# Designs tried in a protein design run: designed miniproteins, single chains, continued (5). Part 92

Each design is a single chain, and the fold is of that chain. pLDDT is the mean over its residues in the fold that is shown.

## One batch from the design tools (miniprotein)

Design m19403
Fold by ESMFold2-Fast:
Structure m19403 (fold): chain A 55 residues (1-55)
Amino acid sequence: DPAANEAFRHVQAGDEALAAGDYDTAIAHYQRAVDLDPGNLLARRRLAEAEAKKA
């Protein structure tokens, strides 16, 4: 599924941004991943973790 592959790339980009301390960029990538693949529990979990870490 092309959408699932694109979502996975966004999760990887989000993880890289998170490691760099760029929480806004990480959240944006994880939000895109969830939008592309709503059934992706990893992307949903990463988004929640990034949002909680920023809050």
Scores: mean pLDDT 83

Design m19404
Fold by ESMFold2-Fast:
Order: structure tokens, then C-alpha cells, then sequence
Structure m19404 (fold): chain A 70 residues (1-70)
């Protein structure tokens, strides 16, 4: 139903918001970090968060397309 799709969209938006905040925190941490090994660890975490955000964006786009059909 449209209601179920809207609920999933809202949940996905909250998940994207959470990942966006995590990304911001990691970028701030990276800017303050002077140890190259720690910088590499933070960069890997940023890459992981970016991949998760890409997956959530695809899910959001699919749900929007499904809502348009319903």
C-alpha cells in the first residue's frame, strides 16, 4: 500500500540523516587528526559510510518510484 511505502520512505530518510551526521563527525575527526595511521582508519570508515549512504539513496529512489506507481 501507499501507506507502507511512505513509512519505509520516512524510515530511510531517518537512516540517511543518521549516516550524514556520522559522516560529518568522521570528517571533523579526520581534520583534527595528525597521526597518518589514524587518518587512514578514519578514511576507511568514511568510505564505509559513503557506501552505506549510496545504498540508502538507491533504496529511497526505488521507494519513490514504487510510490509513483501506486
Amino acid sequence: SKEEIRKKLMETVFEIAGKTLEHIHLVMELRAETDPERQAEIRRRIDEVNKEMDELQKKHDELVAELKKA
Scores: mean pLDDT 88

Design m19405
Fold by ESMFold2-Fast:
Structure m19405 (fold): chain A 69 residues (1-69)
Amino acid sequence: MKPEEIVKELAKTFGLELSDEAAKLLVEYVGDDLKKITEELFKLAKFVKGKKKVTKEDVERLIEEEKKK
């Protein structure tokens, strides 16, 4: 499986539907480490509370917040 497809499938378990661009950006940021991908998806689910469709912009905003740690 391509890393982006794995990310999209994992996102479904959190009730999220990622765009292709969102999935690619997440893989670029965390790499293809399954544990890190799962942790970022968990954070993303909390960040977009109640929103099912996740865009590249949603992922970019989460990354910006994490870089300020």
Scores: mean pLDDT 78

Design m19406
Fold by ESMFold2-Fast:
Structure m19406 (fold): chain A 84 residues (1-84)
Amino acid sequence: HMEEKIKEIFEKANELARKVISEADEQAKGVDDPEEKRRLTMRAVAEALRIIGLALDYIFLLEGKIELTPETRQALAEFEKLLA
């Protein structure tokens, strides 16, 4: 049961990360400035990495491997909203 939950979380996070990258790619097509395109891409990559990182933290929490700081707890609550 726990292994299935972990797989679901990771799959969902990967779907969200891919959507963030895809949306940024479409947005970048409307931008002529190379530096603005670079900023959009870098922000999308950072957000995708944040999503994956939060999923990993959530998995470690479920396995009892980490304790949450208030900041991590807030970030995970926001991540749970993204999964809904």
Scores: mean pLDDT 75

Design m19407
Fold by ESMFold2-Fast:
Structure m19407 (fold): chain A 60 residues (1-60)
Amino acid sequence: SPREIALLQARIAVLESAIYVLREMAKKHPERREELEKEIEELERELAELKEELRKLEAE
């Protein structure tokens, strides 16, 4: 569905932006690095799952 593809693309963009902000925050606040890196890892896993789902929808 074109709507499902558009929604997945939007979710991917939001997650990529969130990961970018958290990486920048980790650089500026080393005292929060461990907590922020853990959050980034969780978001990167979610991003990988959404990209795989998008790949499946675009193939059909």
Scores: mean pLDDT 86

Design m19408
Fold by ESMFold2-Fast:
Structure m19408 (fold): chain A 91 residues (1-91)
Amino acid sequence: MEELEKRARELAEEVSRLAAEKAEETGDQDYADLAKSVIPSVEKVIATGDEKLVENAIALLELMKYRLENPSLSDEELERLVAEARERLEK
């Protein structure tokens, strides 16, 4: 669990930073809101002590990071990444 908590926090910080950068570039309030909410949301998931919920949070954070780093990513490619993450969670 401690290793998952560390990974979730590291990803939350990266997503928060990338979202803040995108908010500054675009002026889009949705990115600003994401930057402010992601770390508190992840801390709430960690506080549940549910390893499966933390694993799900990590998968979602990795997808968010990928989308923020690749803004030209198509909805179809994003759906493929979601399907892959879901498949990993079922194992």
Scores: mean pLDDT 75

Design m19409
Fold by ESMFold2-Fast:
Structure m19409 (fold): chain A 67 residues (1-67)
Amino acid sequence: SAAEKVAELLKREGGVPEEEARRMGEGAVTLAKSGMSPEVIAALLVREGGVPREVAEKAAELAVELA
């Protein structure tokens, strides 16, 4: 699924634990489907998830692409 692909990126490149990556992946894809921009999604991943900015940007772009 789209959420699983985003979660895999967060685990592989962001060092995010599996359970957190799964939640973040689901959230990012849900926000992308609602029309939220990748810039805003990335900012939320950094602020709320503690994800490194460069990884958050990649994850947000992937979520929008797969939505």
Scores: mean pLDDT 85

Design m19410
Fold by ESMFold2-Fast:
Structure m19410 (fold): chain A 55 residues (1-55)
Amino acid sequence: KEMEEKEKQLLEEFQKKVNELREEYKAGMSAEKVMEKLDEVFEEYGKRLEELEKE
């Protein structure tokens, strides 16, 4: 189904961004900044996923 593929792509993009932030944290980015950006990524992903799923 097209919807399944789109959901998978959104999840993969979300995971990629989260993993990039974790790598940056390990490389020396402050925990506060990482958490701040993680919150933004989670919020955007959830919002986009809800719009897709409510269809």
Scores: mean pLDDT 77

Design m19411
Fold by ESMFold2-Fast:
Structure m19411 (fold): chain A 75 residues (1-75)
Amino acid sequence: SAAHRTVEQIIRSAKQNLEDKGALTEEQRARLEQLLADVRAGRISPATGIKGLSDILEETAKATGDDLFVFALEP
C-alpha cells in the first residue's frame, strides 16, 4: 500500500540519519533492518512500523541525552 511505502521511506531515512550520527548499536541497526523488511513485505501494519521506530529512537535518545527525533525525521 501507499502507507507501507511511506513508512518504509521514513524508517530508511531515520536509519541513515542515525547511522550518520553514530547513534546506533549493532543490535539497534539489526532491529531497524528487520523492521524495514517487515514493512516492505507487508508483514506488519504501517502503524506498527512507526511504533517500532519510535521505540528505538526513545532508547537511543535516553542513551545519548539527545533529541534523536529531530535528527531521524529531518527532511
Scores: mean pLDDT 77

Design m19412
Fold by ESMFold2-Fast:
Structure m19412 (fold): chain A 65 residues (1-65)
Amino acid sequence: DEEARRRAIEEMVRHARELGLEVERVEGDTIYLRYRGDTRETALKLTAAEIYGVALGIKVKGVAE
């Protein structure tokens, strides 16, 4: 579901901050992240699935749970 994915992305943004990642913005299913403590670093672009795994401390590998 598209709406469910958007909700997951919003949750991942919240969790990403807890993990020490800075979220600049969300574009569709892609989230732009940045490392904390570096102002010249480029933003990292990750898919919603990748962020989902990172935010929970688990790397997503094609598992739909």
Scores: mean pLDDT 57

Design m19413
Fold by ESMFold2-Fast:
Structure m19413 (fold): chain A 70 residues (1-70)
Amino acid sequence: SKEETEKILEKLNVQLEKLSEDEINGKISPKEYAEKAIKLLEEAAEQLAPLDPELAEELRELVEDLKEKL
């Protein structure tokens, strides 16, 4: 459902924002940020696959883009 999709995206956004803050504050390295962000995006894509398969594919493409920049 749209509500379930929005909840997954909201949780992902909060987690990515926290991860970004930890990197900016020197708690994690840029490499650790990328590795953890990839994992969060992959988990969100898996959860979204039965709800919104096109959005799930967009997140997987973002993961591949991030891996190429590592």
Scores: mean pLDDT 85

Design m19414
Fold by ESMFold2-Fast:
Structure m19414 (fold): chain A 77 residues (1-77)
Amino acid sequence: DIRKKIEELREEVLKRMKELPPEVRELALQALYLIGAYENTGDPEVEAAAEEQIEAIGKLDPELAELLRELLEAVKK
């Protein structure tokens, strides 16, 4: 069930964010917003923006970036 996988990944992202500084949490919130917008619209520009935001987060916390990448891939199905 892809819907359950998406919800579990969102919970893991939120859990990881609690361990990180406010500036990284703000970037992660922006990434979650973009992923949600992509899930609703399927807009390739929104997907590109989400990927760019995840790349920026990956330079600060690779674990959070990987969770966000998995979440983005899950919503593409």
Scores: mean pLDDT 84

Design m19415
Fold by ESMFold2-Fast:
Order: structure tokens, then C-alpha cells, then sequence
Structure m19415 (fold): chain A 79 residues (1-79)
């Protein structure tokens, strides 16, 4: 729902304003995924990004872009 999308956008803002370690990026993205669990597309995107971040394949700025995209997906799928 809208609350899940807002949470994902808050995660994106935190990642943009305060660069995080790979593990912290992954934890924030997993939290966003769980909030968006009712949207299969948003959940999958955020969980994939969390795995990539944990492997060092995504920095805070790229992770923020994924969180914003997941928020867009949840709004489109949730109504």
C-alpha cells in the first residue's frame, strides 16, 4: 500500500543522505522489501538489490534508486 511505498522512499532518502556499509544497505533494502511484501515485483526488486549490495555490487546511491523504483512498483501494483 501507500505506507509501504512511503517507507521505501524514506529508505531511499536515508541512503542518499547518509552513505552506508554494504551490510547496512542490505539490511535497509530487506526492511523495505518486507514492508512491500504484498507487491511481488517490489519485493523481488528490493530483495535482489539487498543481495547485490551485500556482495558490494551496489553503493548507497544505486541502492536508493532501486528503493525508489520499488516504491513506484508497489503503487502501480497496489492501486
Amino acid sequence: GEEAAKYAEEVAKELEENPKDPKEIAELLRGAAEAMRESPGAYAAAMRAAQDAEKGLLDSKEAAKVAREAARIVREEGG
Scores: mean pLDDT 82

Design m19416
Fold by ESMFold2-Fast:
Structure m19416 (fold): chain A 61 residues (1-61)
Amino acid sequence: MSLKGRILLVLASTDEPLTPEQIRERLGLPPSSLPAVRAALAELEAQGLVRREDGGYVAVR
């Protein structure tokens, strides 16, 4: 599964906004993966699949 797909599954599993750091932690990825998580979130936001809310990100349905 792609990183973007895993991020979407994590966000869809909760009703709470998650920061890139919280998404990284929930995926079990090392701190060095933060730039990749941020890049994937930017792509998902551009595609309309996630949006910013209360300092984090949520899945768009």
Scores: mean pLDDT 82

Design m19417
Fold by ESMFold2-Fast:
Structure m19417 (fold): chain A 71 residues (1-71)
Amino acid sequence: SLAAQEQQARENAVRMLAELLGISEEEARRLLDELRRLVEAGDLERARRLNEELLERMRPKVEALRAEAAA
């Protein structure tokens, strides 16, 4: 069902974000909920800024995972 697919996509995003940021799944869920809230409110500039901040915060973990994969 569409609802089940949407829920699974959200849970996958939560798990991935939590791992890449080194935070809890609950904290990752709050960040994704904030992004969704901003988009739904039409505040695309704030949504873009939050997304950019999250990408910057993920960079060290992404680099660490890449180094582990190269070993």
Scores: mean pLDDT 81

Design m19418
Fold by ESMFold2-Fast:
Structure m19418 (fold): chain A 106 residues (1-106)
Amino acid sequence: NLTNLQALYLNNNQLTSLPSGAFSNLTNLELLGLSNNQLTSLPAGTFSNLTKLKYLDLSNNQLTSLPTGTFSNLTNLQALYLNNNQLTSLPDELGNLTSLKVLDLT
């Protein structure tokens, strides 16, 4: 368990799914890169323990929807990249992310 990990780059890895609880022990994580994979969905609670996360890159995947509450605990999130997905809606809690400075939906 990499509990002191602050940055994790999983970009360009052909990931089609994430197991439930994949990041549960990474409580000091500040940056998570998941861009340029083949993710079609995220398990509920995938990021729930990432309370220190500042940067999340989910760009260039195949996400069609996001579970309600996906970002609810990301109170320190400053940048969220969701560009080049297939999202038709966004979870309402995005409006509660008061630290968010960059949101890319293109």
Scores: mean pLDDT 88

Design m19419
Fold by ESMFold2-Fast:
Structure m19419 (fold): chain A 61 residues (1-61)
Amino acid sequence: SPALRKAIELEKQGKYEEAVQYFKEAIKEDPSLKEAYFGMADALEKLGKTEEAEIYRQKAL
């Protein structure tokens, strides 16, 4: 997924808010992409959104 690739690149650059938007797009295009849910959770943790991060981590299971 181009959105997943872009999200991972942004996360590596420390651009967590932008990474979250692309992880959301990746999940919307393919809800079975567990990697996108884990990436979403990690980026949300980096932004201090711990509660929302926990929700996405659970969805990845």
Scores: mean pLDDT 86

Design m19420
Fold by ESMFold2-Fast:
Structure m19420 (fold): chain A 83 residues (1-83)
Amino acid sequence: SVEELRRQAEQHLREGLEHIGKAAEAYKQGDYEKAAEHLEEAARHFEKAAEYYEKAGDPRAEPLRQMAEQARKAAEILRKIAE
């Protein structure tokens, strides 16, 4: 059902946002590798949320794909700093 698809999208969105918070905390502590890992996890969850919203016909899918891309780019930068 459309309601179930939206529930799945919202669950993945919540998980992605939780990882953004964990990435920010790791960054504050200077743990750039851990921050990058959490941003990569956030990106995966935002991609899953976008897939479910797309199946539900919900226009929130495209903004979430962009958020996933931005999170992956941030993770790439942080991994370079960690090296």
Scores: mean pLDDT 91

Design m19421
Fold by ESMFold2-Fast:
Structure m19421 (fold): chain A 60 residues (1-60)
Amino acid sequence: SVTFEVTLEDVRKLTALALRLIGDFPDAEVKVKGNTVTVTLPDDPEAIAAAKKLLEEFSK
């Protein structure tokens, strides 16, 4: 498995990211603690690449 963390001060943006991750990656484990979203993905290169792109988009 591969784990990513992203911290966002904007709670609405954080919530939108968490919901998007839950919807787009059904086999992923998504956790929210404070301003941090942690997503754990199976060892699927396509899912990992897609998740990285999504996290990068929300971090800008």
Scores: mean pLDDT 81

Design m19422
Fold by ESMFold2-Fast:
Structure m19422 (fold): chain A 77 residues (1-77)
Amino acid sequence: KPLEKGKEYLRKGEYEKAVKYFDEAIKQDPNNAEAYFLKALAYERLGKKQQALDYFNKAIDLDPTLQERVDLAALLA
C-alpha cells in the first residue's frame, strides 16, 4: 500500500508526502524500480533535478526497460 499512497499524493501535487511513501515502498522492496522512478518524478516536480537524475538512474539500473519512460520524463521537465 505505500506505493499506492505515494502515487495518490503525487497525483495531488503533494510531492514531499509522495517521496515519504515511496521511501517506505523502497524499504519494503529495495529492488522496486517503479518506486525509484516515481520518487525521481516527485524530486523533479520539487525542482531537485540532480536528485531526480540519481533516482532515475537507479530505476534504470534495476529495470532497463524504464529507459524510454525516463527519457520522456526528462524531456518534459
Scores: mean pLDDT 85

Design m19424
Fold by ESMFold2-Fast:
Structure m19424 (fold): chain A 70 residues (1-70)
Amino acid sequence: ASDKEIEEQARKIVELTTKLSKEQAKELAEKLKKESPNGEKIVKAIELALAGKKEEAVKLLAEAIREELE
């Protein structure tokens, strides 16, 4: 996957997350944390998305996905 493709996937995840309730988003973050060695970054990205910092959330989530692929 290219950097552009990874950013696109991260953006879609952030958009879906912002449509969830805070409780549902926290549940999603906990699930993703268990599935990824970069769980801490994923949780922080979800928190940024809920705070309305969508671009920061996308960048951080894309970074976590890239690190997992390396």
Scores: mean pLDDT 75

Design m19425
Fold by ESMFold2-Fast:
Structure m19425 (fold): chain A 61 residues (1-61)
Amino acid sequence: GVIAEVARREAEEVKRRFADDEELVALADQMEEAGRAGDVERINALGREARALAAKKGLTL
């Protein structure tokens, strides 16, 4: 579904751009899992966590 595809694309972009950042990669993996489960609330929460972590590291998502 659309939600799973959006979560997959966001996770893929994070892994492509920040492959060496184990914390961001772990959040991206969890976002893919939430997308497969159709858990919109978890996808949104993980997206906020990833952006907050990136901001703390001086990165832009």
Scores: mean pLDDT 78

Design m19426
Fold by ESMFold2-Fast:
Structure m19426 (fold): chain A 57 residues (1-57)
Amino acid sequence: MQERAEISAKEAIRLAKDVGDEELAKEAQEVLESQADPKERARRGIELTVEAIKKKM
């Protein structure tokens, strides 16, 4: 399940860059680099991905 956290964070970074949100991209990068629990990292990555999608709407 470590791969899920990495995928979610990378997707959030990509979406944040697409909408030009440098803060969101930085936060997603921090999640990717974090040594926190994989489940918590996956949850945070998903939250950031949803936030980026909302900004595209």
Scores: mean pLDDT 72

Design m19427
Fold by ESMFold2-Fast:
Structure m19427 (fold): chain A 64 residues (1-64)
Amino acid sequence: MEEARKLASEAGRALRAGDYEKAAEYLEKMKKFDPEHAEKAAEAARKGDVETAEKHALAAVLAS
């Protein structure tokens, strides 16, 4: 839970800064908690779809 929350927080910070690739890197590290939602979050982040990335990142946090 704590590690997943930290990764989601870092990803959110990168998304807000417009650093979509950095955000995707943090989200991909969440695959160990929830590979499906982490992958979808990373893909959304790379496309600049902040809302979709945040929704899937939250699901991955809840799975941890």
Scores: mean pLDDT 81

Design m19428
Fold by ESMFold2-Fast:
Structure m19428 (fold): chain A 92 residues (1-92)
Amino acid sequence: SKETIEELKDLLVDVARSGAAVEVRVDGGTVTVTIGGLSPLQAIGLALRLIGLDLDGVGIDVKIEGDTLTITITGLSKAEAEELAAALEAAR
């Protein structure tokens, strides 16, 4: 939904604006966001915020590997996925 995209944009765009290295990949209704250069505490804090989001119809998977956080978002429409990716690219 539009609400789902707005919540994800608000959280992830703020992270991108903080100077973190953000990469975005779109595959249909799946968006993969890779965030590098986070401290371990920042990565854990962001992961907890993401898993705390109760977004109907959307799956969020979060993986922490060293200083890199990988977020896989599923269940989006293609248009919603493209909108989220465009917002994150613009925040770089």
Scores: mean pLDDT 78

Design m19429
Fold by ESMFold2-Fast:
Structure m19429 (fold): chain A 79 residues (1-79)
Amino acid sequence: SVEEKRREAIRRLQELLHLSPEEANRLIETYLKKSQAAGMSEEQILERLLRVLDAVGALIQAGHDPEVLRETLISALEG
């Protein structure tokens, strides 16, 4: 469900970016508003976000700099 995908995205953003629940929710709300303005549904946006989070997590596990990836992800989500 959309609600389950949203909860999962919030959890992963907290773990990946070391954000509080409130900060992770704010970041998701910002990203959702921007992406909805571009014509995407909430489900499509959350599915894309979860794929991006999976990719970023995989890069960190492969030894890429987590601070650089974190900064890049935050900038991309905020616009």
Scores: mean pLDDT 84

Design m19430
Fold by ESMFold2-Fast:
Structure m19430 (fold): chain A 60 residues (1-60)
Amino acid sequence: SQALLDSLPPVAREALERLKQLYDAGTLTPVDAVKAARTLIEEAGLSPEEVGRLIRQVLA
């Protein structure tokens, strides 16, 4: 999964980093999570299952 993170386009990586910043600050909304997931699907070509696993790893 580290290799998957390293292979992400910059837009997708930035979306994950922003998601983590909002989560750590306690300001993450459901809308922010949906936008990040959509960016990962559209920009990185990930499946919904892959996106769910990746987000769990980043936020853990």
Scores: mean pLDDT 79

Design m19431
Fold by ESMFold2-Fast:
Structure m19431 (fold): chain A 61 residues (1-61)
Amino acid sequence: SEEEKQKVYNLAKAALSGMEKENFDKAVEAAGKSKDLEELRKAYEAGDKEALKELVEKYKP
C-alpha cells in the first residue's frame, strides 16, 4: 500500500542518516509486517548502504 511504501522510504532515509539499531528495530516493529519492510530490514542488517539508497529511490513519493 502507499502507507507501507512511505514507511519504507522514511525508515530507509533514517537508516542512511545513522539511526541507531535499537530505534530502527522499534520503528520497524511499530510499522507492522510487509515484504517491503522485510527487504528494508535485510538491507539494514547487512550494512548495505547501496541497497538502502536503492530503497529510498524506489519508494520515493
Scores: mean pLDDT 76

Design m19432
Fold by ESMFold2-Fast:
Structure m19432 (fold): chain A 74 residues (1-74)
Amino acid sequence: SPVDELRKRLEELKAEFEKKIKETLSEEKAKAVLDQMDLIARAALRLVEEGRISPEQGVEFFRAAAEGLIAEAK
């Protein structure tokens, strides 16, 4: 399903960002960013489940938001 496709892609992408975040940010900042990324991932999954966006759009949304959160946390 589109939701399962997005879930798999977000899981892979989140793992990549998590490693980078833990290496570059303080423990407190890393936790805050990771918690916010979880909220963004859930929002993207909901939008795809509702048929409002494609899995590809969901990945783009998550990537842009995650990069912004990391930049703001520095």
Scores: mean pLDDT 84

Design m19433
Fold by ESMFold2-Fast:
Structure m19433 (fold): chain A 85 residues (1-85)
Amino acid sequence: AALRAEAEAHLAEAKEALKKAVEALKAGRYDEAIENAEKAIEAARKAVELAEAAGDKELALEAQELEGIAALILAVAKRLKRKAV
């Protein structure tokens, strides 16, 4: 069954996108931070679906936590963009 491997691949994609979002946020590149945070949320959500389908509760929880972190980074990036002007 490829479901667990697919979930792990999407989780890795989400982690990479979140890393890019955080680095963009630190650099004041708010549009890039928003774009990468949204990509991280999408990838993490897909990882949750696949992990749940695979019956891997630990992987599903890790993906859910990453989705939550990405959502917080998105909210911060949007707030800072509004205050930058």
Scores: mean pLDDT 88

Design m19434
Fold by ESMFold2-Fast:
Structure m19434 (fold): chain A 87 residues (1-87)
Amino acid sequence: MFEEIKEGAKASLDDPSLSELEKKLAEAIVNEDIESALKYMEEIAKKLKEEALKKMDEAGESEEKKKEFEEKLEKEMEEVKKLLESV
């Protein structure tokens, strides 16, 4: 499973549409630098969370919907962290 993620990350390095932070994450995964990969993943998740919550505020979404989004994102991030730690 991790080898498939690593190949995906390697392919991502050739994608010019990726942000610098996403490229750093992909490079860390390719190099099996799990500590750096987790750090960049958390930074990406934080930025996505802040942007999504801001858009939800602008759309007038309820606090309940915002919490649901945060919980879903946290769960997905925990699953990815466990996967990276399993290498």
Scores: mean pLDDT 75

Design m19435
Fold by ESMFold2-Fast:
Structure m19435 (fold): chain A 71 residues (1-71)
Amino acid sequence: MKLSKEEAKKLLEEAIQAVRDGDYDTAIELVKKLAESGAISKEVADGIIKAIRDGNYTAALLGLRELLEKL
């Protein structure tokens, strides 16, 4: 399924909020969904997921915000 830019923005905003709320499992699933839909590259998604898993939430939020800015 190919997401529209508006749908991708909503999922990115939800992923940012999930990270802020400490809901890391939801954030990871949303990032995976964005990559599977082609809204973001797999390499970028893998980097953000790794940052979340490593506890580097600042890097994860920076990456998510950069993606939101570019959409």
Scores: mean pLDDT 84

Design m19436
Fold by ESMFold2-Fast:
Structure m19436 (fold): chain A 76 residues (1-76)
Amino acid sequence: MKAKEEKAEKIATEVAEELAAKTDVDKEALKELIFKALVENIPEEKIDDERLLAQTITGAVIRYIGDEIDARLAAE
């Protein structure tokens, strides 16, 4: 449990930092979405499965981009 959460947080932080370095995204919000997706969708035994990690991270990023676009269109 704890080891899985620590690894998920590290992965979420690294991905959010990499994306924030290339685009003006909210690093903290992106990190939280990726972390939550990893914890909820990946069992502890598969936290090292790079393919499953990539699929889960991609899904979380797509969701974040969609929410960000919707927010910008609604509130500008």
Scores: mean pLDDT 75

Design m19438
Fold by ESMFold2-Fast:
Structure m19438 (fold): chain A 66 residues (1-66)
Amino acid sequence: AEQAVLAALARFGEEGATAAEIARALGTSPSLVSRTLNRLVAAGLAERERRGRRTVYRLTEAGRAA
């Protein structure tokens, strides 16, 4: 699951993606993706940015190297 989310984040690039966008790309639920994204943020592999009412996730430099 984590590798699939990392690959999806890499595909979305510097613009990042919401949990819903990643879930659509992977054919899974936003809840499962959100749990994985929270773990990746805790590990320093992803970062979150609030854009209005949405939370967007991007790979860190470490995440891009993984």
Scores: mean pLDDT 79

Design m19440
Fold by ESMFold2-Fast:
Structure m19440 (fold): chain A 60 residues (1-60)
Amino acid sequence: SLEEIKKRFEAEKKRLEEELKDSPDYVRQAALAVVEGQYALAEILLEKGKKIDWKTLGIE
């Protein structure tokens, strides 16, 4: 569901921010942009009624 996608996105974003807290700003921003893109693609797949493959999206 959309709620599950949002919860997963927020959890992964928080973990990523913690892992990269000591990394340069540009590294954190690039990684967050990738996660945002993966989240957007997951929403598109849900809207089209397709199965969300979290592993292929790199979110798992």
Scores: mean pLDDT 75

